# Designed miniproteins, single chains, continued (2), part 26

Each design is a single chain, and the fold is of that chain. pLDDT is the mean over its residues in the fold that is shown.

## One batch from the design tools (miniprotein)

Design m4872
Fold by ESMFold2-Fast:
Structure m4872 (fold): chain A 65 residues (1-65)
Amino acid sequence: MKRMLVIHTAGKERALAIARELKAAFPDVFVQAAAVPSLEEGKELAEKIKKLFPETEIVLVNELP
């Protein structure tokens, strides 16, 4: 099963909104959302997840609130 992680720097609600849209477009994909306070922490999380679960597609969104 393909996995996708949405990481957003502007808050959980924005991450969840994107994850919901992706899940609607790709119902067979397991989509998760995470919010981080900075782009640097987002990149660190993405690298950690990709190392542990290399088949996970990462969508990193950097926006100011």
Scores: mean pLDDT 80

Design m4873
Fold by ESMFold2-Fast:
Structure m4873 (fold): chain A 89 residues (1-89)
Amino acid sequence: NAMREELLQKLKEIKETDDLEESRRIAHEIVNLAKELMLERGEDPEEVQFKADVYLALIDLAGSPEEVYKVVKDFLIEEGLLTEEEIEA
């Protein structure tokens, strides 16, 4: 569960920052960790990479730390890596 705890911690770090570039840097780390967890679950590597690439593009298009946070939160919940309850705890 160390990777899930790291995802939750990094998501909190995005919430704490007011710097767009810092939020994107942390978000990229979250996507990389999420990709590793999805691969460990036995998901198809090409599908995992495609999803990661889509969310990385959305992170780069986000114009604020709040938008970056929403993008990565949505990704983690949609892929079943974290729940709303875990994130808001």
Scores: mean pLDDT 85

Design m4874
Fold by ESMFold2-Fast:
Structure m4874 (fold): chain A 75 residues (1-75)
Amino acid sequence: SAAEEAYRKAQEELEETTKRLTDEVRRAPESERAAKQKQLQEEVLKMQALTIGARFEAEGNLLAADAARRMAELL
């Protein structure tokens, strides 16, 4: 289904973005590391919430999907 495909893509994007931002933190000079670590934490947390929403939608749990999306908007 389209929802299952969206969930799969969300998982792939989360994994790739987490890897990319983790590499950026590792390569950052010490003066920039705290700011990049904060960016990593904020972006990954938001993407995790969206991925959870996509999972619930794929499972047919639309109420939980909406709750997860609202949580992502607050992050």
Scores: mean pLDDT 86

Design m4875
Fold by ESMFold2-Fast:
Structure m4875 (fold): chain A 67 residues (1-67)
Amino acid sequence: VDLEAVAERLVEETGMSREEALRYARMAKAILGPDASNEEVYEKALELARERGTSEEEAREKLRQVL
């Protein structure tokens, strides 16, 4: 699996940072295992990003209050 390629696609489709995209791609690969294709990892990473989208926005707002 090419995590860089999966992350690049996530950046293009969702507008998230490359670091966020790589984190979701790594989580998806860990869930699906080493035999998963780039497409399978991408789809799983999208699911994870959708589930945590609201939580990430909340975390960013809290960080702005501290920084």
Scores: mean pLDDT 72

Design m4876
Fold by ESMFold2-Fast:
Structure m4876 (fold): chain A 84 residues (1-84)
Amino acid sequence: EEERKKRLEERLKRFDERMKAGDPVATKIADIYLKAQRLYFEEKKSKEEILKFIREMADFYGLSDEEVEDIIELFNYDLELREK
């Protein structure tokens, strides 16, 4: 769990740096993540539905499988922490 937290911080820092550099892929990843969070908080979608949404949007944007799994892991971990 502490290892997951460290991984989350490192990945968020990496994405932030890429976004500030104008990386279109990082921007798409951030957009998917933010929309997923809004669906959860505003529309109260289930975690399962949101994970499906992330996979579908990532596939639509042409993101790699590794990018998809990273987004899902980060989102799932964040929600688990918030639910506790």
Scores: mean pLDDT 73

Design m4877
Fold by ESMFold2-Fast:
Structure m4877 (fold): chain A 84 residues (1-84)
Amino acid sequence: ALEEIRERIRNSDLVGAVRLAVEAGISPEEVTKIMVELLNEEQLKNVRDGLLSLAEVGGDENGDEELSRKAKEIAEKLDEYLKK
């Protein structure tokens, strides 16, 4: 599961990475660690913004409130890291 999440992040498949994290029960902390490991600061800022967008859309009858919640939690962890 963790290696598949890494592959999805490398391929800029944020929706797929978050969905797999939900399905496999991977914590927002673990997903954030993988993102920090694989991505530079500029890429992390772009990913944070994309995850915030995904969290907003998931609340709008997209049938996946759990995906939206997970995306928001990961985005919050990335924002904390970037405030270093």
Scores: mean pLDDT 76

Design m4878
Fold by ESMFold2-Fast:
Structure m4878 (fold): chain A 91 residues (1-91)
Amino acid sequence: MVVTPVVTVGNTVSVSATATAPDHLTVVEARSVETGKILATGVAPGGQTVTVSVTLPESQTIEFVAREILAKDGELVVVSEETHTGTAVAP
């Protein structure tokens, strides 16, 4: 799996991720560290890039968790996981 660094543009923080295997899924979750809530989720098939962006009115720390997932026999298996943290800055 390939995961970009966190990109910050004003109040918007973004991560892009791509699973390397075409039979895997790329899943990215963006979570507020302060509230524990999942703010955004993106999913793409393997070989395709998913981009997850969060825009916030207040400064918050966002934790992006990228997972490469294999669906096998009705089970979801996490093959790889990367966590990237960024802070959205209030205007």
Scores: mean pLDDT 75

Design m4879
Fold by ESMFold2-Fast:
Structure m4879 (fold): chain A 80 residues (1-80)
Amino acid sequence: SLEEAIKLAEEALKYIEEAIKNPENQKKYVEKALELVEELAELTGDESIVEGFKEAIEIGLEVAKEMMERLLEALKKLKE
């Protein structure tokens, strides 16, 4: 559901924010965020979300954060 998609996106964004704040645990938080993004892709049927997220992570955590923030805003607008 759209509500489940919003929750997955919010949780993934939270883990990316934690990765930025806690460099010593960065890999662990990124792995948790990726798991949530994979669930979101399965729920939406859009695997390009996983590919985009992996590319964003390779560029930098701030880019991954911006990507997740924009995706979350788009999902919330669909609910309104």
Scores: mean pLDDT 85

Design m4880
Fold by ESMFold2-Fast:
Structure m4880 (fold): chain A 68 residues (1-68)
Amino acid sequence: MLSEEEIIEEGIRLAKELLEKHGVPFERAEMAGAYHIQQLGEEQGIPEEKIKEIIRRMTERLREYYEK
């Protein structure tokens, strides 16, 4: 089972790939990362409230990397 940190890193990885290699807008990449975390969390039986917390943390870290 993936840790919370590993799930956050997977969301960031996907968003980063979309931004850097596919030229998608930041908002779309952020949304895709969030949906990827939602899917991973559901597959692993993580409670919905916990998935929301993980998504919030991923979004915060992603914005630190790419927002001016």
Scores: mean pLDDT 79

Design m4881
Fold by ESMFold2-Fast:
Structure m4881 (fold): chain A 97 residues (1-97)
Amino acid sequence: MKYRLTITLIGEGVSLEELEKTAKEFMEQFKKYAEELGIKVLSIEHVVSAEAAGKSVVTIRAILEGSLSQIEELVERAKKYAEEKGYELTVKIEEIE
């Protein structure tokens, strides 16, 4: 099945430039986790960056092909990675054709 992931990285008290650099590193690590899990990455892109009320936010969109269980494991690994780097991560998973 194909899935659209909307990934939001949130940093409090960090600059947008610093968060965008972290987002680039995150996207590379995310691709590695996907490859290790046997997930096909069809696309991954930085959609938007914003800064408001002392928070910096980066939104990443990924289109993946795999099983739901593989995608859920990928999301769990990604959340742990973000937490270890001091960032909050939210993920919306949508099944697509």
Scores: mean pLDDT 83

Design m4882
Fold by ESMFold2-Fast:
Structure m4882 (fold): chain A 93 residues (1-93)
Amino acid sequence: MVEKAEEQHHEGVKLLNEGRYEEASRKFEEAIRLYEEAGIKDPTSWAYLGVSYLAMGDYDKAIEYAKRALEIDPDFQFAKMVLEEAEKKKSAA
């Protein structure tokens, strides 16, 4: 199960790099589901889900998912950066 979660996360990152944000978000959602089935809370997949929604212009979801990553790992710098950027974009919109 963990190997499947890692595969979904990796495919999500590839899709994100290709600008395929909706497809990337679905891969990160599947990675999160598979990690949860394995009893693992993965802050990284939540943070990348936040990045995907940030790229799609859904700042509310980007904030929500970055906060989920920070609930798992409060010191996760990447998630803090995603949250800050999403909040700035929401305020400017």
Scores: mean pLDDT 87

Design m4883
Fold by ESMFold2-Fast:
Structure m4883 (fold): chain A 115 residues (1-115)
Amino acid sequence: SNMEILTRLSIYRMGLVAIKRVLLNPNATPQEHIDAMRRAIRLIGDVARLARERGFDDLADRLDDLRRNLEILLRQYQEAAKNNDQVKMNQIRNQAVALLDEVLDLVAELEQQIA
């Protein structure tokens, strides 16, 4: 039902907002930032599948592109963390936050189209 789908999207949105808060926290450990990015990759994948199942293929494709970009950022963050490169880590974390803002906008578009 549309209500069940809107409830799932609400849960995904709350999860993404919580992940964004971890990425915005400069006092979180590199491992906490890595774990937050991994959780985001999974949630974006879940939202993309939901969009595709509902026939919103263009939104699903955009979500899959953002998920792949976040996977690249995760690999770059892990490399920067190994090198203790705080400047690069902060740059990548800010890029991941901006990417999550784009994901949240697409989740809002999905909610509007399904409602």
Scores: mean pLDDT 92

Design m4884
Fold by ESMFold2-Fast:
Structure m4884 (fold): chain A 99 residues (1-99)
Amino acid sequence: SEIQALIEQVKKELDEAVKLGLISEELKNKIIKEIEDMATNYTKEELQAIYEKAKASVSSKIAELADNIEKNGKFSEEDEEIWKERLLGEFAGQLAKLL
């Protein structure tokens, strides 16, 4: 129930990102598959490792994402990778708390 609610919340965030033109529908579908895989197959320790890695790597780059979207109206491939890592890391951290 709580895990399913978390997945649905992330799906809603992805729908809004597509609506705003930030990401493609193809990227949304890939991320949905990854979060469903995490919820089904990953251990709490693996999820915590993903969260800590994302936290360390994304924090210095998040401001650059905002600047790039303002200039170009959409993410580059590098911007999409950073944004995806942030989203998956946050999901992993929240999911680990429910396990």
Scores: mean pLDDT 80

Design m4885
Fold by ESMFold2-Fast:
Structure m4885 (fold): chain A 92 residues (1-92)
Amino acid sequence: EDLERLAKRIAELVVAASPEVRAQMAEDIKAIGKRLGVPDSVIEGAVAALEAGNADELARYLTEIFKAAPSERDAAILSVALALRVVGLILD
């Protein structure tokens, strides 16, 4: 999968979403980062970018988080799962 492009699309959807969806996505990003053993500085950077509405910066942090997955396949699966989750939250 095109991990960087999908991360950018996820970031664009998240920053354009309602405050309610953005708050939920911040919690999901924290949970995923913690589970993957990502440094707190990366997780905090992702959440700060999301709160600032900076899609490009959020996409960079999401790519780093996804690359922390055990394999390239796991990173691809995780990125698709997060994309589906943000779409589902927007659709209610």
Scores: mean pLDDT 85

Design m4886
Fold by ESMFold2-Fast:
Structure m4886 (fold): chain A 61 residues (1-61)
Amino acid sequence: SAEEEAKRARVIGAAAVLLPSRESVEAVEQAVADGAMTLAEFGRVPGVGPAILARLAPYIE
């Protein structure tokens, strides 16, 4: 849906600005590709740890 597409674009954009490494950004992009929509779903993707989740939480919910 347009809302889900907007959310995914927002999360990827936030990751590119807020995360310190290319590997962290790629992990978030993979989470989005795997269909992650909630904090719990993002947290299950390899490379998306608690620190990344904390930074992205306002953009995921």
Scores: mean pLDDT 80

Design m4887
Fold by ESMFold2-Fast:
Structure m4887 (fold): chain A 81 residues (1-81)
Amino acid sequence: SFEDALAAVAARASPEVRARLEAAWALYQKHRASLSPEQQAQAEELLEKMALAAYLGAETGRDMSDTLAAAEARLRELIAA
């Protein structure tokens, strides 16, 4: 599941990145029922981008901070609209 995949990535991430992934998932879950199917698909794509950025950063040592922050900001904007 996405939740299981997110937990696996979070376990390998820094405490800061883990907290951000968990907060993003919690935010999505809280608002999921009020989102259109299109908005749900967009939110899930953004969560997947955050998880992938965290995974690549942990596994390769590449600086993925900008990618993670951009996806996180877009998710917050989508839910706030």
Scores: mean pLDDT 82

Design m4888
Fold by ESMFold2-Fast:
Structure m4888 (fold): chain A 88 residues (1-88)
Amino acid sequence: MAALEKGREAIKRAEELAEEMIAKMKAANPSVTEEQLEKIKRGVFTTLASIGEGAEMIRKTAKEVGVDETGEENAERARKLAEEIHAE
């Protein structure tokens, strides 16, 4: 079932990107909370369904922890991943 295989690959890529973003946020601000890291992870997955909503979640969380530049970079990476996954 090709659709299920594509779905698993999309989830795996999103999880990998979320882990990379979490690592960058921790490096930029070691005081970042577990709740803020979970918001970033949810932002990546939200971007797969709604690019604008997911990107905004990532930016808002980064602004709350004072790493706006990292947040903008992360939002752009999530947007590009979603566009690649949605490409036919």
Scores: mean pLDDT 77

Design m4889
Fold by ESMFold2-Fast:
Structure m4889 (fold): chain A 89 residues (1-89)
Amino acid sequence: AFEKLAEFIKKHPTFEVETEDTHEKIEAEVEGDKIVLKSESETTEGTAKITLTLTPVGDKVKYEVELESSNPALQEEAAANPSAVLPLP
């Protein structure tokens, strides 16, 4: 599961989504045994930069989120929930 995700990231390291009101760039990389996803978004509500780190823990994945946003509500949400451990699909 995690190995397949890492292989997918190596083949598709960047994604860009552009609409009338939104420009989002996602850059993904594999660092050792972890995956780092960096997202930069520009919307009518402001800008957001998100760094998501995925670390395998047995059959589960540890999620660590770092958010930098011009929207203080989003910044506060991320600070309250910096990490979680979730099962793989």
Scores: mean pLDDT 66

Design m4890
Fold by ESMFold2-Fast:
Structure m4890 (fold): chain A 98 residues (1-98)
Amino acid sequence: SHMEKLKKEVKELGERAEKLQKEAFDLYNQAIDLQNKADTLERLAEEAGKVDPEIAEKLRELVNKYREQAESLQKTADELIKEARELGEKANKLMDEL
């Protein structure tokens, strides 16, 4: 039946959207962890800079790498959320036909 097909498509779209949201949440948490590590290393770089500027520079390079990785993860998570929203909009449109 056409109604059974629409109900199945709505369910599949909802399940795909939920999976993308869960993946995005995991990536946001990973980004937060990297930012926290970067904040800790930044403080260590400030203290190290008082004694050894070369070590401080290496620590700041690592801070920059962690912040860039966190930004990349956040951007990917944002894209997954956008895809999940688009799937939700498609599901809502199909539900209007039920």
Scores: mean pLDDT 90

Design m4891
Fold by ESMFold2-Fast:
Structure m4891 (fold): chain A 77 residues (1-77)
Amino acid sequence: FKPGVEGGKELYKELGMGDMHRIDGGKDKKGPNLSKVSAEFLEEFLTDPEKFGSSFESLKNKLSEEERRSLAEYLAS
């Protein structure tokens, strides 16, 4: 695993999050705007995913600090 944007992209694929693109868009038919949000916002989201739905609470337990940060950087890029 490589930290940073490239590592975050790899995690995104491995977690199957490609099927969950609509998680922050709030729309089932349209893609999310996650790629336009700041890395600090996404890092906070990945730290406290419970704020955004129970389906994401498992992420903080499955991902290390480094992995969460890398994923946030990818989504913000």
Scores: mean pLDDT 57

Design m4892
Fold by ESMFold2-Fast:
Structure m4892 (fold): chain A 96 residues (1-96)
Amino acid sequence: SLREKAAENQLRLLKEELGIDSEDFKEFVDKAIEKMKKMTPEERRALASRILGLAGDYLTEEEAREVYDKIISELEKLGDTRFAEALRAEYERRLA
């Protein structure tokens, strides 16, 4: 689909720019968190939403939960508490 092609193209660009393997999604998340610390709140929320979308599309439910928890925790540490609470409520609804 157009959405799948957009996600695949985004992963390809991230792999090219960051030198990460798409199969090593945990390493990708760690590098993305490092970049988020240097971004504006708007930019890092957009990146976080994209990562969570990719996790939901490509990972198992258990692996996606780990990525959700990690990203949400980092957003809370960076002061995006309201956005982090909204994301937590959303994934809890999806997993309930």
Scores: mean pLDDT 71

Design m4893
Fold by ESMFold2-Fast:
Structure m4893 (fold): chain A 63 residues (1-63)
Amino acid sequence: GAAEEAARQQALERLEQLAKTILEQDPEAEVRIEQLSEHVFRLRVRSEELDLEEVLDARELLK
């Protein structure tokens, strides 16, 4: 429904903001946002200084 679509968009926006912040601090970082399922997204960051993974379930944003 509309609330679930809004939550999905909000989850992507959060990960995109995090990716932008990371690239500002480490411009050599490889940043990838992947959709693992209908509601679950993963941000992967890899560089010489960073190896980070953040998983976000959009359904957490519905509460």
Scores: mean pLDDT 80

Design m4894
Fold by ESMFold2-Fast:
Structure m4894 (fold): chain A 85 residues (1-85)
Amino acid sequence: SGEAIQVNEKAAAAGGTDPGAVSEALAIAVENGGKAVGITEEAYATISEEGLEEALKALKEKGIELVTGKNLEEAKEKAEEAAKK
């Protein structure tokens, strides 16, 4: 199971233990010119180290901040807050 959602025009969030859901949220954030993406700590832990490094480089090139939360709700709140800056 996994969840990938767009929080607002500048932020997206992903949760669950499915690396595909995280990748989808990152793609949504990049495509829509977002400022931040939040992921749950569990989702972060399930993605491969190599895949995570590649995703972080792509996000940095686009100026998108990656934040983590203990659950999807917290990840959404942190992403929305980061996107305001």
Scores: mean pLDDT 71

Design m4895
Fold by ESMFold2-Fast:
Structure m4895 (fold): chain A 66 residues (1-66)
Amino acid sequence: EVKKIPEEKEKEITKWLQEEAKEMKEIEKEKKLTPEEIAERALESYKKLYEELELELPEIKEIRVN
């Protein structure tokens, strides 16, 4: 379930997402990451976001590497 986010935290989250997007673009530009590494970084980003919001992580059942 999604908790209501205060406006101040929403601004910080938006800022953080923009910074994360810039970092991901730089990593993609280097083209030195495997799809597995990209997926791991995406999960780490979600973990950080939920930790900042003090929310529980959702289950990601669709992202599996076999």
Scores: mean pLDDT 62

Design m4896
Fold by ESMFold2-Fast:
Structure m4896 (fold): chain A 89 residues (1-89)
Amino acid sequence: SLKEELIKLMKELLELLKELNAPQSVIDSVEKTIKELEEEKDPVKAALLAGSTAGLLQMYFYVENIKDEKLWELLERIDELSKKLFDES
């Protein structure tokens, strides 16, 4: 399912953030979003939650001038899947 793929990508993002020594507040935010996604039964709410988290992280990485290609690719895929889940709901 799209929700399962979103959770998978969010977990990949979490591991990459740990490898890049991202601030603990950023790591905690992604961990919380993963937990909430696993518990959320409404696909619209799941899509909004994942999309909001991706958007905030994109803003953070832009402000901090973080130029990791894998990080931006994962965020873009999460944003695209969250929009698709919202549109298919």
Scores: mean pLDDT 82

Design m4897
Fold by ESMFold2-Fast:
Structure m4897 (fold): chain A 114 residues (1-114)
Amino acid sequence: SLKELYERAEEILLRRSRTGEPFSEEEEKVLEEFARKLIEALKKIGVSEEEAKRLVAKYFILLLSRYREPSEEDIELIARVSGLSVEEVREMVRRGISDEERLELTEKLSLALS
């Protein structure tokens, strides 16, 4: 289910942020599947595809930034799973995620996971 993927993705991303240890191939597959299903769920609640991709990227950035600054490898992964360019993701990391963007993300995630 999307909720089970959400819980597993959160554990994976927070572990990566805390330890700096690389993702396994199985972990990367979970993150890819989570991102894909989250984009589809966001689209079903009326979010545009481009906004859904940005929300996925913001979610990954927030979790990966919890204990460390995201690495270039993290940025490349976020671009791949979200479908955004590496350049766009790098700029999002540089700017950070505002409190307003965090609120929007929380609201949209709550609706998508319902």
Scores: mean pLDDT 90

Design m4898
Fold by ESMFold2-Fast:
Structure m4898 (fold): chain A 74 residues (1-74)
Amino acid sequence: MKEEIIKLLEELAKHLPPRVREEVLGFVERLKAGEVSPEQALAALEALLQLVGSSLSPEDREIMLRIIELLRKM
């Protein structure tokens, strides 16, 4: 689960603007270190989806929704 989420986040980050990419990669580091709970990561990603969702391709939006779903199951 955790490794799948990290891989999907890293893939998504490649398609994001540099500022948002750094934010997402920062989350990946915190998630790897166990510094954030799944609930905190979920809330932050849902906020990110609201912020950038309209700017994402349908494919990138689906990746983000997949990550959110996986976090809910952790």
Scores: mean pLDDT 75

Design m4899
Fold by ESMFold2-Fast:
Structure m4899 (fold): chain A 79 residues (1-79)
Amino acid sequence: MSLSEEALQKLIAAASEINEWFRKKAATLSEEEREKLREKYREIMGEMLEEFAADPEAYSTEELTELGLKKFEEALKEI
């Protein structure tokens, strides 16, 4: 099913905030760590999309952003 306009706007806003965080964080990492984080970026963004699409009303933009950032911080610990 397609996401509602409101749900799509939440996803875009959260993705924008996460992308800005990722960009700034990547600038502080080594080239090897950046490559690992880029691989994790694709996995985490896909997982977030599936989780959000299952229940878009369960998340505010802030909660969705926090969820994404939490997943990225966990991934960063593995690098």
Scores: mean pLDDT 78

Design m4900
Fold by ESMFold2-Fast:
Structure m4900 (fold): chain A 71 residues (1-71)
Amino acid sequence: LSPEQAELAYRLARDVAEASGGRLTPEQVRTILRGIPGVSEEDIEAVVEEARRNGGTLTPEQFGEVLRSLV
């Protein structure tokens, strides 16, 4: 992931989480990342798998940390 893709994903994640009670499901994570140009399916599945390992749901802040680990 590029830093620009990670920042855009984080902003979208904040908006989605605000609408859904403050947390993101793995499917919401996948949907956000698929909406960002140039993110590969392999990178998407890596972030989704990390979300599953983190108890199944992420806050936007936790999502941002996972994205930072893949930049």
Scores: mean pLDDT 80

Design m4901
Fold by ESMFold2-Fast:
Structure m4901 (fold): chain A 99 residues (1-99)
Amino acid sequence: MKEKFELLVDIGVIEIHAATTLAVADSLPYKTPKIEELKKRAEEILDEAGRLAREVESTDPNDKEKLAELGARADQLRAEVTKISDELDKIIEENEKKK
């Protein structure tokens, strides 16, 4: 079970992963509708992670039930950002092979 501080660290990692995915997508010399879609999804995850971090900050550290709920939401966001990052990596591989 994650304490409030551990949960905030987890959310911070999700934010870094989403921001990195955005930076990689934006740095690519080619732009496709798929890349733009992944970029938008990463922006949405970053915004949601920021809201989640604020909700965690306002939560009583003794409210174990609420912290568990917020932890489940963080796990969901991590799964989403990982999937988006993996999809972007696959697009990069496919474009490099088509040269």
Scores: mean pLDDT 82

Design m4902
Fold by ESMFold2-Fast:
Structure m4902 (fold): chain A 87 residues (1-87)
Amino acid sequence: SEELEREIKRALGDMYLYLGKKLESQGKYDEAARWYTKAAELFEEAGDYEGASIAYRNAATAFRKSGNQDLADEYEKKAKELEEKAK
């Protein structure tokens, strides 16, 4: 069912978000950002715009810490757009 598919995507998103947090705690900011981005995409596909916004915001912060300012700005903008959509 489509509902089950959405639930699976949310669960996978949560797992990827957790992996991103673990990598970030290890100073692996670029890797963390990539996992946060994957989590955000899964949340978006599941219609979880709040979760997607949080994940993209975490990706932006991680990209900033890794020195990827352009990607940080891009994902921060994406997070703000989704945050508004979640309201």
Scores: mean pLDDT 89

Design m4903
Fold by ESMFold2-Fast:
Structure m4903 (fold): chain A 77 residues (1-77)
Amino acid sequence: PSGLEIEQAVVDAVAAALRSLGVDEDDAWRAARHFVLGSMSGRDIEAYRKAIEAAGGDGVRLSLLVSDAIEKALNEL
């Protein structure tokens, strides 16, 4: 797979994990971009904040969920 294909697969996996917490599709994708690509846009940061709220305000829980999603996506490549 190309680097872009790997990147897209990881972003999609993180977004899917965030949607499982009840985050809407657009916010899940934007928050995933923040986690995976280091995107610092104001909208992506706001989506990250909404993801923390969906995790019950527990940033550690959110970080572990995201790390798990990334590892699973990379192991499937």
Scores: mean pLDDT 80

Design m4904
Fold by ESMFold2-Fast:
Structure m4904 (fold): chain A 92 residues (1-92)
Amino acid sequence: KEELDNLYKKGKELYEKAMKVLQEAIRLAEQLSPEDAERAKGLFEKAKELYKIMEEAYKNGDIDRVKGAVGGLEKILNEAQELLDRLRAEMA
């Protein structure tokens, strides 16, 4: 149904945004903080894992599992954006 397709589309958009934010956060963190660089790399790997789970769930028509993965990706994007904003403030 449309709900499953809409959730999958939302998850893809969240994943793409998270990957872009995390790549920038890793780049800045490697110049400023080894600890923040490790954190950003950890979030990057978690995002990849959740995206794989979402793709498998979508293929199987498992709406609850897609919804869970989308929620996880939203959390990662929020943490990644907060980290990036903090790192940018430190560079100013």
Scores: mean pLDDT 86

Design m4905
Fold by ESMFold2-Fast:
Structure m4905 (fold): chain A 72 residues (1-72)
Amino acid sequence: MDLAADLVGEENARKLVEAGEKAYREALEKGQSLRDALKAASEAVYKTGKELGAPEDAINAAALDLGLRAVA
């Protein structure tokens, strides 16, 4: 829990978003719908965040940022 301050930092947020963005692009290249691509991206963000030990708040923030950029 004491490491959460480091994990919620900008660098870890960028790593979570980058993992989601890669999954999103791969899904789109495979011809999946925007909705399915966003689902794949969210799953990648969650999995990466869990592996890093990131708090749910940081994972949710990264997923929201990715989703907002994808639908804007």
Scores: mean pLDDT 69

